Designed miniproteins, single chains, continued (4). Designs and how they scored, part 30

Each design is a single chain, and the fold is of that chain. pLDDT is the mean over its residues in the fold that is shown.

## One batch from the design tools (miniprotein)

Design m13083
Fold by ESMFold2-Fast:
Structure m13083 (fold): chain A 74 residues (1-74)
Amino acid sequence: SKADENKRALDVEAGRLVREVIARAASEEELLAWLERFREVHEALLREIAANPDTPVAELLARLRARVDEIVAA
């Protein structure tokens, strides 16, 4: 289904972003705080996929990237 395809794409991109930020964290405390917020964002986007399976995957991935950038910049 389109929802399953979008979920797979989101999971892959989330994993890529996690790998990118691991080496950037100044401390374990900072990394764990980032990962917790990443989890919240990922779960929220999964709920949106369930509610709106026709949302373009590019839009979902752009939103994930933007939120990750905001979290890391804070």
Scores: mean pLDDT 84

Design m13084
Fold by ESMFold2-Fast:
Structure m13084 (fold): chain A 96 residues (1-96)
Amino acid sequence: SKELVLKAIALILRAIGDLLEKNLEATVEATRELLKVAEEILEQGEDALSFAKNALKLAKEALKLAKERGDEELAAKAEEVIKEAEELIKKAEAKF
């Protein structure tokens, strides 16, 4: 679980870096990987709420920027990641 926590932190930093560079495709991908790692943390009986909330914030910002540039495909991908993050937040809040 320590290895998963460090991986989640690394993915948050990667997603923030990609977002600052306006590499939205990389931001969405890193955020989706973050959600998978957060779900693994939760399934191991550890609190993943903060990671799921960070993923939601990153996905919402990516959605905003994708819509601003008219990238409908990327906006749809970001919306799916938002839904995945919201569901994981509900699961995490129900367990802890």
Scores: mean pLDDT 87

Design m13085
Fold by ESMFold2-Fast:
Structure m13085 (fold): chain A 70 residues (1-70)
Amino acid sequence: SAEELAEKALKLAEEAVKALLENKPREEIFKIQKELVKLLDELEKIDPELAEKTWEEISKMIEETTEKLA
């Protein structure tokens, strides 16, 4: 379902944020990002509105994480 795809995308985003905070190699982070983009593309085809909201939530997570690293 669309909700399951959104939940999976949010979990991957959390994993990416955690990897970034733990200073994991860029290659590992890039791999997670690729999977995340694929899930969001699939979600957009099913539920564009939910995909947009999910992207906004992920963008917020990244922004907040970047502020903590500064």
Scores: mean pLDDT 79

Design m13087
Fold by ESMFold2-Fast:
Structure m13087 (fold): chain A 71 residues (1-71)
Amino acid sequence: SMKELAERLIEEAERLLEETEDPEKREFLREAIKAAEEAKRAAEDPSRENAVKLTGYLILAIGHILQAELL
């Protein structure tokens, strides 16, 4: 489910955050966690508006994780 995807993104970002001391990478990973938490929240309330928010926040979370990894 999309909620499970959001939960996995939170877990992965938290794992990566434990493995790095780089302040710039940590900032991107914290923003990824925030976006994934918003995606998880949107996944819990079935509406068209929340489907758009869910998609947007998942993209944002993935983007921040990628930015942290590419640093």
Scores: mean pLDDT 84

Design m13088
Fold by ESMFold2-Fast:
Structure m13088 (fold): chain A 62 residues (1-62)
Amino acid sequence: SIGEKLLKGVEVAESLEGRAAATVAGAVVHEAQRVIDAGEGSEEVEKALERAKEIVERAGPA
């Protein structure tokens, strides 16, 4: 499912550090929000969005 793919994206971001982690996590945030806005949100998509946002926040605005 798309939610499972987004969660795998979060796992990839968690395996990276610094700007690379923020870039991958930012892409997950963007895609997860797009899916939710399209009315296709699920628990997995929402969880991926929350986890990805945490990674972006920890890495800082760059």
Scores: mean pLDDT 79

Design m13089
Fold by ESMFold2-Fast:
Structure m13089 (fold): chain A 56 residues (1-56)
Amino acid sequence: MSDEVARLVIKLTRAYIEGNEEEAQKYIEELKKLVSDEETERIVNAAKQAADALRA
């Protein structure tokens, strides 16, 4: 995974923790430019799970 993708994953997870859907959507669009739709879906699901765990 590239450094850019890793940074976007961190930012996406943070946006989900904050409940900022607009910011999350921006990072999803940036991810789609760098990786496949399948990989983007996997990253989004992982970020949501991580955000839920960090809210606990």
Scores: mean pLDDT 81

Design m13090
Fold by ESMFold2-Fast:
Structure m13090 (fold): chain A 80 residues (1-80)
Amino acid sequence: SSDEFREKINKIYEEIKNDPSLSFEEIEETLLRLLVSLRKNIPIEEITEEDIKEEVEANPELLEKARAAAKKIMEEKKKE
């Protein structure tokens, strides 16, 4: 169901937020995968590099959104 899908996405997001070892680039990459997963309605584990490339080419704003979200997470980590 969509609720189970959202719960899984939220779990991954919390894992990113709570892992101090993750670099900005690693956070950006994971968030981009999450955005593609949400957009295509496909589980994150089934997302391929081709899926990411296709969605970014169709909607270049996805990369900007992933970067903005990653910056926000990194800024919050610095403040805490």
Scores: mean pLDDT 75

Design m13091
Fold by ESMFold2-Fast:
Structure m13091 (fold): chain A 60 residues (1-60)
Amino acid sequence: GAKDAAEGAAAGGAAGRPEEGARLGAQHTSDYVASLRAAEAAAKGDSAAAREGALQAMEG
């Protein structure tokens, strides 16, 4: 589900490819970019932004 996808995106953020995915995805879908931005925020230690991104992914 969306929650599992957001958790996977957070792990992907640590792997170092979420930014490139977000740039490409921004031209396709906004909800995909929201998940990737949540992963970026999680990797940077910004849990507040990560939670908001995950919430958008669950709603969208």
Scores: mean pLDDT 58

Design m13092
Fold by ESMFold2-Fast:
Structure m13092 (fold): chain A 65 residues (1-65)
Amino acid sequence: MEDAAPVTEVATDEELAALRAAAAEAGGVLHVVDGDPAALAAAEAAAREDIAAGRPALVARRRPA
């Protein structure tokens, strides 16, 4: 419950592209998941590993149709 990786819900390819640009500018990693809770949990775990290694990481969840 403490210090979850930042997760952003995105509905459009434009929002996703903006997050990719922000992650690249920060020298970090963007993890993208598509509506699956198990995939989201895996992306959050991967982002936490990157952050623990000193790399910025972001998670984007695409809205299911």
Scores: mean pLDDT 74

Design m13093
Fold by ESMFold2-Fast:
Structure m13093 (fold): chain A 58 residues (1-58)
Amino acid sequence: MSPTEQLAQELIAALEAGDMEKAMALAKELMTALGQDPSMAPTVVTVLKRYLAEKKAA
């Protein structure tokens, strides 16, 4: 798994845990990583789409 994909998954986990401070820190790191390598944007979108699909199914 790429570091950027892992950051996206960690952000989702922090949001699920209700840890807003950790979620904000992870979101900042993810935005910085995407600024350095924008080619990872489709991967991040795919991770978020999977999360939303799981939420809709639950």
Scores: mean pLDDT 75

Design m13094
Fold by ESMFold2-Fast:
Structure m13094 (fold): chain A 64 residues (1-64)
Amino acid sequence: EKEKIEKGKKLYEEYLAPMMGPEVFKGRDLEKVVREGLDGIIPAFSDKLSDEEIEALIAYLKTL
């Protein structure tokens, strides 16, 4: 699981960190938010990332 979290951290830093901080994910359904996005706040990543990459990103976000 550490390798998955590390991979997720790199994905977060590349795709999400330039646009938003970790506070945006607090109290939300992380899988739904990452896959479908949140209008005006978070873009959908289902078309940009594989299921494996999405799972890695979610694993990292759960540690925040």
Scores: mean pLDDT 71

Design m13095
Fold by ESMFold2-Fast:
Structure m13095 (fold): chain A 58 residues (1-58)
Amino acid sequence: GREALEEALRALREGRPEEARRLVAEHLSGPVKDAILAALDAGDVVAAEAGLRDLLES
């Protein structure tokens, strides 16, 4: 749900990318999940944050 995405975004902003990755892996599916996980795996925190924010603002 929305609260899991909000917690993932918070974890990322608090410098806990592994926790954010876990939440994304558990609570998302499809191409958007794959894109956010790829950004996190590449260390692209800006792209990962943008992806999570876009989902929350949809």
Scores: mean pLDDT 82

Design m13096
Fold by ESMFold2-Fast:
Structure m13096 (fold): chain A 59 residues (1-59)
Amino acid sequence: AEKELEEIRKKIEEKNKEILEELKKNKDADLSTVLKLTADALRRIGDLLQEELEVKRKA
């Protein structure tokens, strides 16, 4: 349980790093691109949380 949550946090941090790197590379990066990347990351995290919840129910 704790391990999976830690891995999810790590993925959030990694996604943050990717977004910052892309913004650094592309000074003209528009807000819509940033929002899309953030939304996609949040959706993925939500899916992972649901997966973890299901695993816990089987325990």
Scores: mean pLDDT 69

Design m13097
Fold by ESMFold2-Fast:
Structure m13097 (fold): chain A 90 residues (1-90)
Amino acid sequence: MEEKLKEILEILREVTKRLAQALREQGRPAEAAAFEASMNKLIEIAERSQDMLTARSLLTAVEEAVKTYLGEKDKESQELVRKAEEILKE
């Protein structure tokens, strides 16, 4: 369980960075900074509490954000989200 949580949180950190970069490239650096700070704080809470339910909720939010802001442009972010979902199903 603990190793699965660590893998999911690492994927969440990576996808959060990619989403923030996309927002900066769209000329929204303030929104990128706010999003990244909020997501990193929630990821830290999930890590400290070892709360898989919080991690699942964050993954759902990140999946929606990837679809909204990245669409088909970032296949790597889509693959990372898919990998996290597969880890949760195991």
Scores: mean pLDDT 78

Design m13098
Fold by ESMFold2-Fast:
Structure m13098 (fold): chain A 64 residues (1-64)
Amino acid sequence: SSSELAARHDLKTHFGMSDEEVEELLELARRGDLEAIKEKLMERFGLSEEEANRVARGLVEAAR
């Protein structure tokens, strides 16, 4: 979807994610696994809990 394409671009450009890391997050988003996305964003990319929650919710919405 166009929303998923936009999410892919944002993750790569703003967070420097690889294609593999982006695909892992989108697979979690398609499953609705919000907590797993948050954990990955915080642990690998150093996002705050507030930032990780915002990004994770946006990814789940984009994957709908």
Scores: mean pLDDT 82

Design m13099
Fold by ESMFold2-Fast:
Structure m13099 (fold): chain A 71 residues (1-71)
Amino acid sequence: MVEEERERAREEARETAEAAAKKAGITEPPAEEVVEELALQRLGAEAERRGDRELFEELRRELEERELAKL
């Protein structure tokens, strides 16, 4: 289910971002916004790889809307 896959992607993204920050000597936790974007990119790449076009397009639109909201 998409929601469970999103939660997993967020956890993986958070772990990756935290590990990278610690390796660089950064003590600040990664911003939730950054974690969410990394999770969406990760999940989109997985959807594309397995041929889930519907999920890929949905995630791509969500990512684009998030970027537009920052303008």
Scores: mean pLDDT 75

Design m13100
Fold by ESMFold2-Fast:
Structure m13100 (fold): chain A 58 residues (1-58)
Amino acid sequence: PTLAERLAIHETGLSREQLERIKNAKSEEELEEIAKEAGVSVEVARGIADALHDPELE
């Protein structure tokens, strides 16, 4: 797992499957649905998605 994935798991308790869904979310609506299902805020889910797509956070 990348550093960003490990940090997200540690901070939020999200499963690897939930992180994959966040990473692959193509719309704000999809991201909101994933966040609601995972029990995190949309802001947190958006931050995780951004971190997972940031090459410097590997």
Scores: mean pLDDT 70

Design m13101
Fold by ESMFold2-Fast:
Structure m13101 (fold): chain A 90 residues (1-90)
Amino acid sequence: SAEREELEKRARELEAEVRALEAEADRLVAEGRMSPAEADGVRALLAAAREAIEKAREALKAGDLETAREHLRQAEDYIAGARAGLEAAR
């Protein structure tokens, strides 16, 4: 269905965002602009986002579009938290 394809696309876009933010956290640590403890906090949020994306994909496989949408919303919230943590280090 078009809705399933849209949610699969959204999951891929969120996964790409997680990868970009992981790379940015690593760069800020390497530049001495973020402590290892601050980076661990950001990485924990990104790990939670990855888990939520995986749960969304499992729900999509099961045909449960509502559960998939809820997990993608959770992933977006975790990504927003990680982004705020990275912004505070700048």
Scores: mean pLDDT 90

Design m13102
Fold by ESMFold2-Fast:
Structure m13102 (fold): chain A 65 residues (1-65)
Amino acid sequence: ARVAELEELIALVEAGDYDAAEALLLSRMDPGTAAALRASLEIGDRETTLRLAAAAYRAELARLR
């Protein structure tokens, strides 16, 4: 469920697999949100954006524990 979803993204980012992390994150969004995120990743630092997403996921995971 939600915990597994959070852990998957965190694991990919920690492994440095940013291509898989980006694909996973985009796959969980509606087309409009996915397009907006894709544009942001294209303009900005993809690694930094994905690391921030993983940090937010870690905070949510800690709150759920």
Scores: mean pLDDT 76

Design m13104
Fold by ESMFold2-Fast:
Structure m13104 (fold): chain A 57 residues (1-57)
Amino acid sequence: SAELEALLAELERLLEEARRSGDADVIASTQKALAAARKVQDLVVARAALHEVRGLL
C-alpha cells in the first residue's frame, strides 16, 4: 500500500539520520525496527516502529 511504502521510506530516512549522528545504539535500534517493519509488511508494526525510532532521535 502507498501508506506502508511511505512509512518504510520514512524509517529508511531516519536510519540515514541515525547513521549521520554516529550513535551506534540508535543505529542498531533503528536497523532492528526497520527490519521488523519490512519483514511483517503490516501498517500497525510500521507505525509502531516509526514512533519508537522518532523517540530515539
Scores: mean pLDDT 83

Design m13105
Fold by ESMFold2-Fast:
Structure m13105 (fold): chain A 87 residues (1-87)
Amino acid sequence: GEVVVEVSGLSLEQAEELADELRSGGYEAEVIKGEETVVRIRGLSLEQAESLAAELAAGGYRAEVIVDGEVVAVYEPKSLEEGTFGI
């Protein structure tokens, strides 16, 4: 089936920067403007998508792995304790 990674919760500037970085790394990434700005990455195997989504979450992004239009995994940014100055 079709495997996609979507990153949401970004500003347009952050989305463009992330998409450019991913393209430089050889990924097929696009910025989708709508009610929400999303970075969508296609052309991955499920294993590659899960690895990338986990890496993005470790970097502070919200990433979802989508297979055939169904969300199969959600990678939340690692929560630092609430109440500390940081992002």
Scores: mean pLDDT 78

Design m13106
Fold by ESMFold2-Fast:
Structure m13106 (fold): chain A 57 residues (1-57)
Amino acid sequence: STLEQIIFERALRELVEAGMPEEEARRVAEEVVKLASQGKNEEAKRLLTEAIERAKE
């Protein structure tokens, strides 16, 4: 769906900009989309936030 594609692209961009390798960022972005599609928005947000913080360290 269009919304899932937007979430994926934004998550991927944020993770790569934070310094995560593209292959790892893509896997994390896919998991974020999967959680969001299941209505687990808090889990999706936590995963993305923790991954960004880890990449910046």
Scores: mean pLDDT 85

Design m13107
Fold by ESMFold2-Fast:
Structure m13107 (fold): chain A 99 residues (1-99)
Amino acid sequence: SKDERIEALRGRVYKLLSEIARLAREHLTPEQREKVLRVIKEAATALDGFPELSVEEARRVADEILAKLREVLGDNPEMRALIDEIGAALDEIIRVKEE
């Protein structure tokens, strides 16, 4: 079903957010880590509501998540690659919702 496909894609985004959190704990300063973990918590909370959002709301929320992640981590190429994968998964959720 659409719901099962959206749930699988949300699971992928949660896993990617967890990987960013792990890398932040291992490689960033305490101050940078605090900022990053806050954004990850905000992203996870927004993602929790994603199945109930309209296509238009989902796009807006996805763009906000990606903008915040790129702001705090966009200078790191490894982190940028993970953020791009999150973007691709969020785009796929929205595509599935449009069906």
Scores: mean pLDDT 87

Design m13108
Fold by ESMFold2-Fast:
Structure m13108 (fold): chain A 68 residues (1-68)
Amino acid sequence: GPNSAAGGAAAAGAAPTAGAAGMYFSSQWHVGGNDPEGTIRGGRAAARAAAEGDAEASKQYALDGANS
């Protein structure tokens, strides 16, 4: 949301979530093979957010995808 803490988001960007581990995890998510399109869409959004270093957005997209 618009009230997100910049420090937290920036620090998370340097964390493993934004690195290879985060991208690998998101790939495992949407390559699950038989997931609904909602889950795939959420996984892709989470992967991009993680790659951009926004761990909070990545987490929320991942949760939305899983709930689809």
Scores: mean pLDDT 51

Design m13109
Fold by ESMFold2-Fast:
Structure m13109 (fold): chain A 63 residues (1-63)
Amino acid sequence: MEKEIEELEREAVRLYVEGKITKEQAEEISKLLKKAEEALKKGDFEKAKEYIEKARKLLEEYR
């Protein structure tokens, strides 16, 4: 899960730098991934997975 969060963060930054998504879209994805990271630190793996899936869905929709 941690590696997936890092991969999605890198992808959001890449798409923003390439002009494919807006700053607001990149920030929304980043907020979801931050919530996923916090859930993992608390041991809430189901909640972490939900936030990761939301971030991935937004990345696909914003493309």
Scores: mean pLDDT 81

Design m13110
Fold by ESMFold2-Fast:
Structure m13110 (fold): chain A 70 residues (1-70)
Amino acid sequence: SKKEEALKYAKEALRALRAADLGTAREYLQKALELEPDNKQLQEAMKALESDGSLSPALKYLEEYVKKNS
């Protein structure tokens, strides 16, 4: 399902963020958001990555998404 595939991409984005690999994280988060464009956790994670701020908000939103969908 699209939801299961989005979860796989979100987990890859989370792994990349934990490694401070912003490019890879953004790529996988874009793929997840393409599958679930209305998901608030994915939208907020993308906004956090685009803000040039701390990684902490993006990590939090992706962890919440993975927890809710696992």
Scores: mean pLDDT 83

Design m13111
Fold by ESMFold2-Fast:
Structure m13111 (fold): chain A 66 residues (1-66)
Amino acid sequence: MKKEELKKKLFELAEQGVAAAKAGDYDTAEKLGQQYQQLLDDAIKQGILSQEEADKITEEIGERMG
């Protein structure tokens, strides 16, 4: 997966997770959060993202969703 595609997918998962949580669907929110974390961890292991880049993306998502 390319870095740009990865960022897009992380944003999509975060948006869906927030929407599920707001709807009270905590099971779906938890599954989406797990998918987000797994995708992020895999990208770091594969060298697509550094930990610093991953933290920055998570901050940007938090700012847009807060």
Scores: mean pLDDT 81

Design m13112
Fold by ESMFold2-Fast:
Structure m13112 (fold): chain A 95 residues (1-95)
Amino acid sequence: MEEKIEEINKVTQELIDLINKYMKDPKEAARYIFALVIETSAAILAAELGRKDEVERAKKNIDELIDSITKKYPENAEKFKELRDKLNKLIDELA
């Protein structure tokens, strides 16, 4: 369980690093990072509490967030999608 949370945090940090690398506007980057951290934290808490509906809501919000990023930065879309899919898999394994 704790090892899965560490893996989720590592993948979240990799997504944060990509946002900081490709988003030129630091205020826009900060907003996306903040939203990602909130939804990832919500997913972990919901999974630990057995709240499957809240886990699915957090995953959907993460998907919508990454889709927004990939629409703005299509040349980097594959890297964001790969990390998102890895994050969702880890959240499912925790739940």
Scores: mean pLDDT 86

Design m13113
Fold by ESMFold2-Fast:
Structure m13113 (fold): chain A 76 residues (1-76)
Amino acid sequence: KEELIKQLEENAKGAEEAAKFYEKAGRHEAARLFRESARLYRQAIEAVKAGDLEKAEELKEEGERLMEEGWRTARA
């Protein structure tokens, strides 16, 4: 539980930092995707705390998908 929350927290912070970086660079679409990814990781943390591990996994997977899409968009 604690290890999963720590990993999700690190992922959320990484996505938040990427969003700020790309927003300042004028890459607004990439920044939006990273912000949404961070939001999903934050929601996954709350799901873990609530004991809803199935929901936490779904939110984590969607967050990972958006993070990947963000990086792809940033490189385009």
Scores: mean pLDDT 86

Design m13114
Fold by ESMFold2-Fast:
Structure m13114 (fold): chain A 58 residues (1-58)
Amino acid sequence: MSEEERKELLEKLIRSGKEGIKKGVPKDLVLGYALREAKEAGLSEEELEELRRELMSV
């Protein structure tokens, strides 16, 4: 996966995750789903940490 594709996926997961939390989905479920998708797609540990930080900021 290209750097551009990884960045787009990260932004998409952050956006959809924040929407889910705002709609009342438990943060643990959103984090678990988003981190699993990111890991399966091959995102780095640094990108996974950014995803976690962004979702925890909601």
Scores: mean pLDDT 82

Design m13115
Fold by ESMFold2-Fast:
Structure m13115 (fold): chain A 73 residues (1-73)
Amino acid sequence: SGREISVSIIQAFRDQLLELGEKYPELADVAREAARRIDELRDIAWQSGSKGMIAAEEAGRLATEVQDLVEES
Protein backbone atom coordinates (compact mmCIF):
# COMPACT_ATOMS: atom_id res chain seq x y z
CA SER A 1 0.00 0.00 0.00
CA GLY A 2 1.01 3.65 -0.31
CA ARG A 3 1.33 3.82 3.48
CA GLU A 4 3.88 0.98 3.53
CA ILE A 5 5.89 2.63 0.72
CA SER A 6 5.93 6.02 2.51
CA VAL A 7 6.97 4.42 5.83
CA SER A 8 9.72 2.42 4.06
CA ILE A 9 11.12 5.61 2.47
CA ILE A 10 11.03 7.46 5.80
CA GLN A 11 12.75 4.52 7.57
CA ALA A 12 15.51 4.54 4.91
CA PHE A 13 16.22 8.24 5.59
CA ARG A 14 16.26 7.55 9.35
CA ASP A 15 18.77 4.72 8.85
CA GLN A 16 20.91 7.04 6.64
CA LEU A 17 20.99 9.68 9.41
CA LEU A 18 22.02 7.18 12.08
CA GLU A 19 24.80 5.86 9.81
CA LEU A 20 26.03 9.45 9.27
CA GLY A 21 26.12 9.98 13.06
CA GLU A 22 28.17 6.78 13.50
CA LYS A 23 30.59 7.69 10.65
CA TYR A 24 30.95 11.37 11.69
CA PRO A 25 30.91 11.59 15.51
CA GLU A 26 30.92 15.43 15.31
CA LEU A 27 27.46 15.20 13.66
CA ALA A 28 26.11 12.47 15.97
CA ASP A 29 23.90 14.81 18.05
CA VAL A 30 22.49 16.59 14.97
CA ALA A 31 21.85 13.24 13.24
CA ARG A 32 20.08 11.77 16.31
CA GLU A 33 17.88 14.89 16.65
CA ALA A 34 16.94 14.70 12.95
CA ALA A 35 16.17 10.97 13.39
CA ARG A 36 13.81 11.80 16.29
CA ARG A 37 11.99 14.29 14.05
CA ILE A 38 11.76 11.61 11.34
CA ASP A 39 10.17 9.22 13.90
CA GLU A 40 7.31 11.74 14.19
CA LEU A 41 6.98 11.83 10.38
CA ARG A 42 6.89 8.01 10.27
CA ASP A 43 4.00 8.04 12.78
CA ILE A 44 2.14 10.56 10.58
CA ALA A 45 2.64 8.30 7.53
CA TRP A 46 1.27 5.29 9.47
CA GLN A 47 -1.81 7.26 10.64
CA SER A 48 -2.53 9.00 7.31
CA GLY A 49 -1.73 7.53 3.90
CA SER A 50 -2.66 10.84 2.22
CA LYS A 51 0.08 12.64 4.23
CA GLY A 52 2.62 9.84 3.76
CA MET A 53 4.38 11.26 0.70
CA ILE A 54 4.62 14.77 2.22
CA ALA A 55 6.11 13.18 5.37
CA ALA A 56 8.59 11.22 3.22
CA GLU A 57 9.60 14.43 1.38
CA GLU A 58 10.20 16.21 4.71
CA ALA A 59 12.25 13.22 5.98
CA GLY A 60 14.38 13.44 2.82
CA ARG A 61 14.89 17.17 3.37
CA LEU A 62 16.11 16.55 6.95
CA ALA A 63 18.53 13.84 5.75
CA THR A 64 19.84 16.19 3.02
CA GLU A 65 20.45 18.99 5.56
CA VAL A 66 22.67 16.70 7.68
CA GLN A 67 24.41 15.27 4.57
CA ASP A 68 25.21 18.85 3.46
CA LEU A 69 27.03 19.39 6.79
CA VAL A 70 29.35 16.46 5.90
CA GLU A 71 30.12 18.04 2.50
CA GLU A 72 30.87 21.45 4.14
CA SER A 73 33.37 19.91 6.58
Scores: mean pLDDT 81

Design m13116
Fold by ESMFold2-Fast:
Structure m13116 (fold): chain A 82 residues (1-82)
Amino acid sequence: KLLEEAIEAIRRGAPLEEIRELLSRILEPFVVDVILRLVELGMREEAIRLLREAVEAESVEQLVGVALRGIGLIIDAELAEK
């Protein structure tokens, strides 16, 4: 299953190109970008949690909510870096 493959790739620290390819087969581009940024920041467990939530989303409103939560995590991490 593609979701399990993507989760395993994130956990093992696969190249971002491999993770992007897997995510692009599962999710809308705007969610893919958010999850990839979390992976880049080393927030792998947060990225996996967001990925699971995005796959379970049954509406565009739920997907937007997932993306906004991810953006909040990115902003918090980047602000902590100054």
Scores: mean pLDDT 82

Design m13118
Fold by ESMFold2-Fast:
Structure m13118 (fold): chain A 73 residues (1-73)
Amino acid sequence: SLEEELEKLRKEIQEKVRQTVADSLIRIGDVIDEGIKKGLSKEEMDKRLAEVNKENLASIKKTDEEIQKLLEK
């Protein structure tokens, strides 16, 4: 039924978003933790955070593309 298809779609979208957010937070945390441990300068930390922000944005775009494909089914 349409209701069962929509419920399945909702769960698949929620899981993809949850995983994308979790992975993004881990990347941010890892950079901060490593920066503190290594005593990185603010400039080096800012550079690494800018790189992880680019990776997180790319991951968000990929998740959006996957969600769009689910909506086309």
Scores: mean pLDDT 86

Design m13119
Fold by ESMFold2-Fast:
Structure m13119 (fold): chain A 82 residues (1-82)
Amino acid sequence: TEALRAAGEALYEEGKRKAREGNEAAKQGDYKTAAEHFEEAARLFEEAARLFEQAGDTYSATMARAEARAAREKAKELREKA
């Protein structure tokens, strides 16, 4: 359980890093790279949410799912600009 929670936290932090990289790419006008980063962030947040749920951490799972949805929407918007 604790190992699953730690793994979820690691993926969640990686997702946050990818989202930041996506925002920086978007600021530079690189919408294709930005979309790819947000697509990766969404994947990481979804995996983190599953691990948090398996660990019994409903709060963290809910947060990770919300961030995954936001990242997917952002990626879609950026793909339209690319």
Scores: mean pLDDT 89

Design m13120
Fold by ESMFold2-Fast:
Structure m13120 (fold): chain A 68 residues (1-68)
Amino acid sequence: SREEAERLIEEAERLLRENEKLFSPEEVQKFKKGIEEARRLLEEGRVEEARLLAEILIHEMKQYLESK
């Protein structure tokens, strides 16, 4: 749902903000662009693509944090 996609994008934004110091500048920029893309997809009505991208970003950030 749109609400679920929005919640996941907000979760990704929070995860990045709370852990920004643990990411490289390149990873921070990558995740910021990914979040912007997810918001763009949601604005275009591509709800399922936005949701999937947000889930992928959350997963990638968690994997990166686990590797440290």
Scores: mean pLDDT 85

